# Designed miniproteins, single chains, part 94

Each design is a single chain, and the fold is of that chain. pLDDT is the mean over its residues in the fold that is shown.

## One batch from the design tools (miniprotein)

Design m3489
Fold by ESMFold2-Fast:
Structure m3489 (fold): chain A 66 residues (1-66)
Amino acid sequence: GELVEEARRLFEEAKEALQAGDFATAARYVREAERLLREALPEEEAKRILDEQQKTLLSAYLAAFG
């Protein structure tokens, strides 16, 4: 749905902010994306997407700064 698509866009924005070293902006986008996912989906489905995206963001961090 629209909220899930918006959350995925926010994760992409978070990834870009993270790669630019703007950790505060990245954290803000992640928090908003989590809020939208929890609003749009059952808890287990929201958690699954969050776990997947957190792993992706960690990989991006390690590639840029690790």
Scores: mean pLDDT 85

Design m3490
Fold by ESMFold2-Fast:
Structure m3490 (fold): chain A 66 residues (1-66)
Amino acid sequence: GMLEEAAERVRASLLALGAPEEVAEEIRRLIMQGRLEEAAELASRVVGEKLGPAAGLAARHDILSL
């Protein structure tokens, strides 16, 4: 479904940006459960810590837009 495709795209993007596999999978799981605010907060934090605040904000926006 659309959520599965979005969750997998987010996971792939996080992995491509250098996020740990465990964290990317947790975020994918939260999206699949419809827990978009929690997924967005976690993605923003992890991506922001690794790649800077602009990347973290972009990840938050993308997930909350699902």
Scores: mean pLDDT 81

Design m3491
Fold by ESMFold2-Fast:
Structure m3491 (fold): chain A 70 residues (1-70)
Amino acid sequence: SARELAEILVDEADKNGDGTLSRAEVVQILVDLGLSEEEAEALVAKYSTAETLSREEAIKVLEEALKRLR
């Protein structure tokens, strides 16, 4: 499912294991999935305006991106 894949991608990207991802890391994952940098930044901004996202915020961003890409 999109949720399960989003969880895997977030957990793999969290190299520090601290339960947070930088905004830049989330944007890069979205670009690697096929979004433009502008689309990725706009999607992240929907869930957080901070430089750091919680695991749940990052999962929600990636789940929405995966559903859009189908």
Scores: mean pLDDT 80

Design m3492
Fold by ESMFold2-Fast:
Structure m3492 (fold): chain A 77 residues (1-77)
Amino acid sequence: SPIVKELEEKIKKDPNNAEAYLDLGAAYYRQGKYEEAVKAFRKAIELDPNNEIAKMLLARVLEDLGKTEEAEKVRKE
């Protein structure tokens, strides 16, 4: 999708852009690409560990994948 390509290009220019990874995860989630969304949200949290929105969205995607135990762990952090 055009937005995914734009975000990937932004990340290539600045690999520490936590917001771009958050947006990339959200874009993948809207496309039903849940595994890719998880990877992007985990990277956003790695770069900004206090990003509560990224943690909330990661937990939601993990539940949609049936990974309930992993989702609960994310929520408790």
Scores: mean pLDDT 86

Design m3493
Fold by ESMFold2-Fast:
Structure m3493 (fold): chain A 94 residues (1-94)
Amino acid sequence: IEALKYMKKGHEAFKKGDYEKAIEYYEKAIKLTSEDEAWLKGLAYYNLGEALEKQGKYKEAAEYYEKAAEEFEKAGDLESAAYMRKKAEELAAK
């Protein structure tokens, strides 16, 4: 419930180009997700990674895409997990 509220606020900040604010909201959303909400936690890590990528923080973005992949795997979403690992691999290249 509260996690979805912060996901929406993060998305609004991201659309406005306020990536720092988007990151803050996605971090709050992640803290509010439980282990039973793996897919939502994965989505929040993915969105956090995208915001970091927009800031040019490629190494940090890759780390969060890996975290997103782990959560999507826990949720049984193997396609999203594979996509996240591919994004992480691409950004880890110098």
Scores: mean pLDDT 85

Design m3494
Fold by ESMFold2-Fast:
Structure m3494 (fold): chain A 60 residues (1-60)
Amino acid sequence: MIDVSDVDPELAEEVAKKIEELVKAGLTRSQAISRVFKELEDKYGEDEAVKIVAAAEKIL
């Protein structure tokens, strides 16, 4: 299981809100997650992006 305890809760909450906004705009949850994951991967790297998305999904 991915350890999300080192992810900033504020960042995880912002990412969860962004995913929810994309879903409300007409994307499926998986499409919204994929788009947000790509943005996070470019900013934080792949391993960190996976952790942030996992933390955000626990809030969703």
Scores: mean pLDDT 79

Design m3495
Fold by ESMFold2-Fast:
Structure m3495 (fold): chain A 72 residues (1-72)
Amino acid sequence: EREKEIERLRAEVETLEAIARWLRAQGHTEVAERLLALASQAREAVEKGDIERARALIEEARRVLLEHVEAE
């Protein structure tokens, strides 16, 4: 079960990195850089087996993304 959790978190990090790269390509540089920083930290947490830290960082990245979508 832990292995499946780690794989899921890794997939979520990759998705966030893809979204951030897309946003950067569209000119949303500041939010993209913030998402990339959070994704990088989450990836490191996953590699170290710190599942709680990885979840917190992914949740923060989702919050940043939602705030951007709700902003004008």
Scores: mean pLDDT 82

Design m3496
Fold by ESMFold2-Fast:
Structure m3496 (fold): chain A 68 residues (1-68)
Amino acid sequence: SGTSREEVLKALLEAIKKATEEDAPFLIYKVKKLKENGLIDPELAEKIIELLKEKKLEEARKLLEEAL
């Protein structure tokens, strides 16, 4: 099992695709932890967190797909 940034982003993307707006706090927590551990670009992480706080799951998904 790898801890590569690409693998991490793919896992996060799958989580967002399966998520509802009720999952947003948990997804925000996950993205913050990935950012703290250097597993995701800090600017990308902050943008995703901002979108998730606004319940914009589709926009967060698109942003992640562009990063992959």
Scores: mean pLDDT 83

Design m3497
Fold by ESMFold2-Fast:
Structure m3497 (fold): chain A 70 residues (1-70)
Amino acid sequence: SEEREKIVEKYLPIAEKIVRENPFVTVDELKKRIVEETGEEISDDTAREILNKAYQKYLEERERRLREMR
């Protein structure tokens, strides 16, 4: 759904910050943090998509940093 994609993109920056703070953050913890920061509730499925994308970006940034150290 295009609407779901927009929601994922909207909350992705918050999720990226959370994953950088704790790479082992759970879907439930992510949902709680989004509610605390934005006041909006999201579905479990949407939260999983957001978390997966944030985690992929985290791994890409980690790989980039490792390349810089070489």
Scores: mean pLDDT 80

Design m3498
Fold by ESMFold2-Fast:
Structure m3498 (fold): chain A 66 residues (1-66)
Amino acid sequence: SKEIESKLVAQASGYYIMSVGYEVQGRLERERLKAQGKDEEADKKYKEYLELSKKYKKKGDELYKK
């Protein structure tokens, strides 16, 4: 029904917003650490944030599977 579809879209949108948020935070944290000369730590933190971004994208995608 349209009611169930609307709730599903709202919930999935929440997860996608979190996914994008983690990607942005990962890039900002990487730039901050690189500015301090901590390149290895920057790459590690960026990877951790990308894994969180992928996790939340997957949560959103799974809501569309019937």
Scores: mean pLDDT 84

Design m3499
Fold by ESMFold2-Fast:
Structure m3499 (fold): chain A 79 residues (1-79)
Amino acid sequence: SKIEELKEKYEKLEKEAESFKARYEDLKKGAEKLKKQGNEELAEEAEEAAKKAKEKYEEYKKKAEELRKEAERLLEEAK
């Protein structure tokens, strides 16, 4: 059913969001380490990559939430 398809999609997006969150945390720690080592250029690159990972995390999280709400709405309408 469409509800089952939406559930599979938002669950997949939630897992992808968690993956980007993990990547963000890893890149943020890497940037801090590079700053302490005096490698400011690589630190800036890591910070930019972390920012992009955070943006992807927020994007996928929002998409998952929208699909979850759509699935809930359809389930309510089916009652």
Scores: mean pLDDT 85

Design m3500
Fold by ESMFold2-Fast:
Structure m3500 (fold): chain A 61 residues (1-61)
Amino acid sequence: DKELQQRISKLPPQTQRILSRLSTEDQRKLLDALENKDWETVRKILEPVLERRRREEELQR
């Protein structure tokens, strides 16, 4: 957990905000994908979060 938080803090603020909304398991998976330069997996993890946020924003409007 401490190493995970340190790795997250090195990422851009936008990425940190997205990661804070993910479960610890998804955060680990995302960081592993970043270390492996697996951008496809990174996008697959982020897409559901972004779609969920857009849906919530439209519902609140």
Scores: mean pLDDT 72

Design m3501
Fold by ESMFold2-Fast:
Structure m3501 (fold): chain A 70 residues (1-70)
Amino acid sequence: SKELVDKAFELAEKAAREIHELYKKGATQEEIDAVIDRAVEELKKLGFPDGLVATFRRRLREYAEYLKKK
């Protein structure tokens, strides 16, 4: 449903914001990975297929890597 898709986007935005804030505070890779893992588990609870969950995880990892290079 549209509501479910909107919740997934909100979850991605929240996770991205947390990763950005952690990066600014000099957080460890383990702390960043924990944020990604929590967001992925919340997405799984929303009932998304494994393929979309894997893509979601990959995109958050790519974003975290981008922030490190900036």
Scores: mean pLDDT 83

Design m3502
Fold by ESMFold2-Fast:
Structure m3502 (fold): chain A 64 residues (1-64)
Amino acid sequence: SRVEEYRRRREEVRRGGERSLQSLDENTESGGDKEANEKMRKRVEERTERLVREYEEREREEEE
């Protein structure tokens, strides 16, 4: 169903965001550019939140 599809995509987005943030943290600890990584971290967080909300909205519309 579309509800299950949106739920799955929401989970994929959340997991992808978590993995990206972990990679940035590991890169910073390994001597990467802290300022560039901080900027990327904010972008990843904002994008993840936006996409999660979009899929939550689509899921809600299908349930109604």
Scores: mean pLDDT 81

Design m3503
Fold by ESMFold2-Fast:
Structure m3503 (fold): chain A 51 residues (1-51)
Amino acid sequence: MMEKIREYAEKIVEAAKAGDQVAAAKVGQEALAEGLDPDALAAEVVRKMNE
């Protein structure tokens, strides 16, 4: 599950950096639909954004 969290977080960060808020939201929604932990996903997104 952590590998999937990292993959989705990476896609969210890339979409956000590109200014595509719709794509970022869509990827986040798909990750949650797969049963990923929303807190872990959010933490990984924040970590990558501040890297």
Scores: mean pLDDT 79

Design m3504
Fold by ESMFold2-Fast:
Structure m3504 (fold): chain A 90 residues (1-90)
Amino acid sequence: KQEEIDREVDIALLQIQLAVTLNALERHPEDTETVAKALENILKRAKELGLPQEVIDALQKALESAKAGDVETAIENLRRALDALGRYAN
């Protein structure tokens, strides 16, 4: 079924986007503004896909922390979002 395949692809792409965003923040902790913009787009897409509240909550906390310049908390919540999304997708 095409809708099922499209959803699985969208979730896999979001996992990749999250992993890339986490890696970018770990390598360039000064670039919280770029990370915040990426997280706004990721969070919007996660809500559109109807992802579990655990994933949404972790992404919201990561975004809030990135906007506040709290790199450590943003990284922690990005890892939580990736872990939760990985469990959901498998």
Scores: mean pLDDT 86

Design m3505
Fold by ESMFold2-Fast:
Structure m3505 (fold): chain A 99 residues (1-99)
Amino acid sequence: NPEDVLNELLDEIERLLQELLGVSEETARLLAFHALTGEVPSVGQLMKLYGLSRETAERAVELAREASKLVLENKDLPTIEILEKLKEFLKERLEEERK
């Protein structure tokens, strides 16, 4: 079922964003949707829209820039494949921060 695969990937991406940024599940889901659009929000927008601290918003913007590049470079792929690539990117970033 494609919907089940999509939901599983989104849940994994949300968990990775929660661990990377220390944000709520709801905020992580909203950030995941922003990444899929290829748009990079500003620090001020993230602070205003999601109530993030400046430090967290700056980290989220840096992450969003890299995610946006990945999404835009792969925009012609099916959404599931884009999400799998985004998940792998976030997993690698989390491993880097834990070193």
Scores: mean pLDDT 79

Design m3507
Fold by ESMFold2-Fast:
Structure m3507 (fold): chain A 56 residues (1-56)
Amino acid sequence: MSAEEREERRRKAIEGAKTLLENGFSKEVAAAFVQRNTGLSEEEAREAVEEALERL
C-alpha cells in the first residue's frame, strides 16, 4: 500500500473513531467499526482510536 493510500485510510479511521467516541461508544466498538470500514489491521485500528482520543 502506498504512503498516500495508508494516510487516507488512517485519516478516515481517526475521523470515524473520533465521531464514535464523542457519541459515547467504547474504544473496542470504535476499533471494530474502523477496522471493518477501512480494512486496517486490528493493531492499526487500535492506533487510530488512540490518536482520536488524543484529539478529543
Scores: mean pLDDT 79

Design m3508
Fold by ESMFold2-Fast:
Structure m3508 (fold): chain A 76 residues (1-76)
Amino acid sequence: MIPEYSDEEEEQGIKDIEDLFREAIRAAQSGDLVKAANLDTAAGVLATELINRSKRGEEIEKLYRELKAEVDAAVA
């Protein structure tokens, strides 16, 4: 069994996801769509691992969906 993340790892992972999406939105707004796409992909990979290994998976999934929608809106 893959070990579950600690509370500290969950908190850090959430911050990392938020930071990656924030940078992705900024990159998209500046016209750097390649950087935005790379950051969005990195955030998605991290979110998937964190959701699968976190006690707060449902909350993290909701956060991921909300932030992903903001990135998609910035790129559209």
Scores: mean pLDDT 80

Design m3510
Fold by ESMFold2-Fast:
Formats: C-alpha cells, structure tokens, sequence
Structure m3510 (fold): chain A 81 residues (1-81)
C-alpha cells in the first residue's frame, strides 16, 4: 500500500500494517468548503477517496472508507475558522 497524492488537508491513512498522516493542516475561512482527494496505491489497484464536504456549522468532519484487498481507512480532519 502506498499513498501517492493528497491536496491541502491532513489525512490519516490506516492500513492493515499501520497508519500514517499525509498533508498539512489547513485553516479554512468561514463558509469555505474543503475538498480533499487521497489516492492510495494497493497491489490490486489505485483507490481514490474524496472527503465529504465540511459542515456549515464549523464542526470537524470525519470520513472513513475500507478498500478491498488490503484494509485501508482514510480519516480526514477539517476545521472552520
């Protein structure tokens, strides 16, 4: 498993062999929506994950997905300022 791309937000990637964080924390302006794409490479195929939109109430969002083959959990943390 190999993480190959991320944009503008921090993401924690949990594999069957452990977890790691990629990207840097990003501060959002009020009303600003965050979109994040994480591409994870597995022996079977590349997996693209798109983070859910940040809630308008300024709370932290949290999304997870499990891919086939190796277990992959992608956690996205966002913050509205």
Amino acid sequence: LQLVRVNTAAADVDTGAGSFTVGAPVALAPGELLSQTVVVRTPERDVTVVAAPVPSDGTTSHSEVVSEGHRVSVVTHTELL
Scores: mean pLDDT 43

Design m3511
Fold by ESMFold2-Fast:
Structure m3511 (fold): chain A 109 residues (1-109)
Amino acid sequence: SSIEERIRRAVAALDADPRSVYKASDFLSDEQIEKYIREAAKLVEESESFEELLKKLREKGFHPAIIGAALAVFLLEKEGLSEEEAIERLVKEAGIDEVDARIIVEAAR
């Protein structure tokens, strides 16, 4: 799905950027990352609010890279936020590092 691909791009962008502190590949295998991207994409599609999605992602114990990527796609796709508004929401409400939030949102667009 387009949501899965956007999450995948955001997670890959974090792994590739030397400034990122949330590299999923440091903790997860490629197979685990793909599984969690598919699960997170379903939660993005099923969730009615940012707060609901954040709670579900945290309860599942997903890596911060997966959480940030899924939330960014939700903000851009379902809430129609600008890149700067999405970055601000990730930093203030999800506790994502500002540099990582920017990398995620730019890749998830």
Scores: mean pLDDT 88

Design m3512
Fold by ESMFold2-Fast:
Structure m3512 (fold): chain A 91 residues (1-91)
Amino acid sequence: GASEILSAYLTKVVMDVLEKKGVKEASEKEEKLYKEYEKLEEELKKNTPSSWSESMKLSIKMAREEGVSEEEIKKLKSASELDAEVIKRML
């Protein structure tokens, strides 16, 4: 469903950014990110727009904690906003 696609997309974007940064300890932070997305998936099923925004905030928070650049964080945010726009147009 949409919540699964959103969660997978945001996780993939974050993981791609971390990989490009060469973060060797990314796996531990990735596990933490996956656990938080698992919690948010239930909310996404009930309240998609609000929970999606919360997922994006969490992704940004964890990216900053990992030392990801503001430029890459801006790309993550923009990609997430585009995904929401597509969903709105389909509904």
Scores: mean pLDDT 57

Design m3514
Fold by ESMFold2-Fast:
Structure m3514 (fold): chain A 142 residues (1-142)
Amino acid sequence: MVRIRPATLADVEQIRALLDERFGREISLEELREEVARQSATHRILVAVVDGEVVGTLSVELVSPTTARLSRLAVDHRYQGRGIGRALIEAALAWAREAGATTVEADVDASNKAAIRLLERAGFKPVSLDENNVVHFAKELP
């Protein structure tokens, strides 16, 4: 059974390992601890837990009173294809709606075909492609 919940300080090392595998070394453990500690009405870090192990993570933040942004989706390669990324996105969309967002945005590298399909299946639409081959996605919330 997959459980989606807010991250705690006990999750930080497992979250860092997922982010390092997916994105390389972009965030320090200290910065990640601060982000976990600052979770509030405007910012949430979600984790997916299977048998007591953190196997996925996704950040969601209000960037304006009505717009939320998804970032740092990472799923353990051993658990890909099991609906974990979908469960994280659906939980983030539910949180964004509860937080008052009417639009949710996400940015994905154009070469990341798996993440593009995942966002499209979640109801996101591509709105632009930038000069760095990043696809900007948006979803209107019901």
Scores: mean pLDDT 84

Design m3515
Fold by ESMFold2-Fast:
Structure m3515 (fold): chain A 92 residues (1-92)
Amino acid sequence: EAERLLAEGLRLLEEADRLLREAREAFEKGDYKKAAELARRAAELGAEGARLLAEAYRLRGDEEMARLVEEGGAKAAEAALKMAEYAEEKAA
């Protein structure tokens, strides 16, 4: 069901946003190891959420929205991963 994929995708994206916010807070407090772990988790959940959202839009016949969601999700996941890598460098 497209509605189930949409709901699950949105849930994962909401969790990814929460984790990324927590990662930034940990980074500002100097807890670079925690910031890196949270940012990597955010990248994983964000990518999965975007994938499920894109599939939901395809099932609805909205290929253009599916493409936009996939592109946006990929860029967001890459940004989160780069934040994790930078935090890992500062932890060393």
Scores: mean pLDDT 88

Design m3516
Fold by ESMFold2-Fast:
Structure m3516 (fold): chain A 107 residues (1-107)
Amino acid sequence: GAMAPLSPEEQRRLEFERDLLRGVAHIALAVARVMGYVDEKLIENLKKIADEIVDLNERLTGDRAAAQERRAKIDELYQEALKLVKEGKSPEEVIRKLEEMIDLAEQ
């Protein structure tokens, strides 16, 4: 399909937005680790950030197939993290799943 190429200004803006979202996710995970606390709302917010990073990377690369594969894996990790919280597992186990989710979005 003919996608119009991104302008240099659009590329810089998308890269900035991606890098900012990445920074926000890592700060949130660091705070959760220090506090020893994770709730469903944090998991939902980090899932939204992961999805947005994938969307930005799809727009930057044009690789729809890679984006779809990452979204599927992110959805699996999101459901696993929710299950761990509902089962009363340690914050460290939940945070590891959330870190895996953000790392997948960034690749």
Scores: mean pLDDT 88

Design m3517
Fold by ESMFold2-Fast:
Structure m3517 (fold): chain A 90 residues (1-90)
Amino acid sequence: MSPEELKERIEELLDRIKELVKELIEEELSPEEAEKKLEEVKRLAQELGELLLEAKEILSPEEWEELMKWVKERLEEIDKLLEKAAEKYR
């Protein structure tokens, strides 16, 4: 995978995770529907982790640092949303 393709795929995964978590907060979902969306979020988070490991191996140290700053900001946003979702479905 090229560095550009890898960055695009990471961005797509983060966007999809954020969308699913927003749906958990904004939609009146059954417990079963909420569980399925949370399982998908976990799966996408695992795939993101695998892509980040690949990125660390193929990117320069400078490119890796820039990518991780960008990813960390998005993950912090997602974490805040996940906390809200968890409170709703307790």
Scores: mean pLDDT 81

Design m3518
Fold by ESMFold2-Fast:
Structure m3518 (fold): chain A 72 residues (1-72)
Amino acid sequence: DDAEKGAQLVAQAEEALARLDEEAARHGLPEEAVRLLREAAERAKELAEEGKLEEAHRVAGEAQREAAALLA
């Protein structure tokens, strides 16, 4: 069920954004890391809404790795 998978991926992206804001406030994340993760989550959400679930998942994963590198 692509619609259900898309909705779940959108929910995961929204949860990641909520967690990002909380972690940024708590740990003082670099602005570039916060911006990268926000842009990627929004892009993944748009791709999921278009039914491009595999690409949405890839975009989210790549951005999280890039943000982790910025934190190191």
Scores: mean pLDDT 70

Design m3519
Fold by ESMFold2-Fast:
Structure m3519 (fold): chain A 64 residues (1-64)
Amino acid sequence: GVARLTQIPGVGRALAERLLRHFGSIEALKAASPAELTAVPGVGARLAHAIISAMNEVFGPYFP
């Protein structure tokens, strides 16, 4: 939930709640592209890449 998103550098409580409202779930957020993430107010390209990287590290390793 929101608590896991706030572990990502640059993501505070308000932004974590905004991301979950925009995508509806952690699963949808994990599947989002950088372009879809930057559509969320407060998310720039740098933060979008940080979110994707952290999702791969926190919620499971990327398949090699």
Scores: mean pLDDT 71

Design m3520
Fold by ESMFold2-Fast:
Structure m3520 (fold): chain A 91 residues (1-91)
Amino acid sequence: GKVEEAERLAEEAIRLAKEALSLGAKEAVPLAVAGALKGAGALFLAEKAKELEKQGKLEKAKQLAEQALQDARDGLRVAEEALRLAKEAVA
């Protein structure tokens, strides 16, 4: 569902951000950090959504799952931009 999609996208955002940082391009650091932080935040919200769903708080769980998915998508986009910038800077 949306929680599992958010977790997958957030993990990918963190992975790409780490790859961008590993290339050592100073220009990519702010975007890589931003992508990693958004990804980490999305994972936190996804975990909270699962917790609330187990407690029967379905409306709040749905809201957090939708927020997690949006934050994961934003984090992935930023991390992809960071990796592209890092690759161009070291080319």
Scores: mean pLDDT 88

Design m3521
Fold by ESMFold2-Fast:
Structure m3521 (fold): chain A 91 residues (1-91)
Amino acid sequence: SLLEQARALLEQARRSLELGRRARREYEELLAKGSKDGTRVTSAALRYIGHAENARILAERAIELARKAGDEELVKEAEKVLEEAKKLLGE
């Protein structure tokens, strides 16, 4: 069903968002500590951007399916994940 697909996409979006937040925290900690490991800093930045972008795309798809299913609560939950992903991306 559309509702089941929307819920599955939202769950995936939430997981991607958490991975992105974790990688962003690692990135910020490396910068704050003055890390000279450019490879580690770059890796953390690429991971948080990649996970945040995945969360954005998955949340957008979850919103579309939730709207088609008529589940306004699920739309609002997915919109919250989308906004957090956009904030993580600097949008």
Scores: mean pLDDT 89

Design m3522
Fold by ESMFold2-Fast:
Structure m3522 (fold): chain A 89 residues (1-89)
Amino acid sequence: SDWEKMLQIEENEYARMVKVSVGDAAELKELTSLLNKKIPGAVLVTMGLSDAFVKRVMQMGAEIWTVGGAPLSAADQEAIAAEVEKLLS
C-alpha cells in the first residue's frame, strides 16, 4: 500500500529504520502508528535515547526503530512508547 512505500521501512541484522525524516513529535506519533500496522511493537524514535528509555521499550516487549529528525524530549519519547503499549494491549 502507499503508506508502506511512504515509510521506506528497512530491517536487517544491522539496522531497524525508516528512511524518512520527521519534523515534529506529532508526525513521529503518526508514523509510529502506521509502522505498527505492519510491525507490531515498533517504537519509532529519532535521536538521543537514554538507557532508561531503551529498558522501558524492551520491558513492554517492543523494539526500537530509528528515523531521521531532531532529538525528542523525554515527554515526547514516553508519549510514543505509551501509544505503542496501548496498541500491544
Scores: mean pLDDT 70

Design m3523
Fold by ESMFold2-Fast:
Structure m3523 (fold): chain A 100 residues (1-100)
Amino acid sequence: GSRKEKIEELKKRIEELEREMRRLEREIRRLEEEGADREEILRLLEEYRRLAEELLRASMELLSLVPKEDRQLILEAIGRALRAIGAILDAERKIRELEE
């Protein structure tokens, strides 16, 4: 397949992952505010961490495929990778706090 087709598929996957992560963030916040069961919150945080890891992988793969001339898409891919790392670290911290 063409590199252009792979880039478009990765962009779509990244947008879907970001949308799913935003939904989970809202659900986790709602459950925390409602005083929901620790085990349910932990399960959602683990799912969020997995999505963030997938976002990092997809963003890094996108970065490897982007033409050097497309500076905007390169910066966007780097930005998404950095946000994914931040999300992973935040989720891991919250998981540790709940396991104590």
Scores: mean pLDDT 87

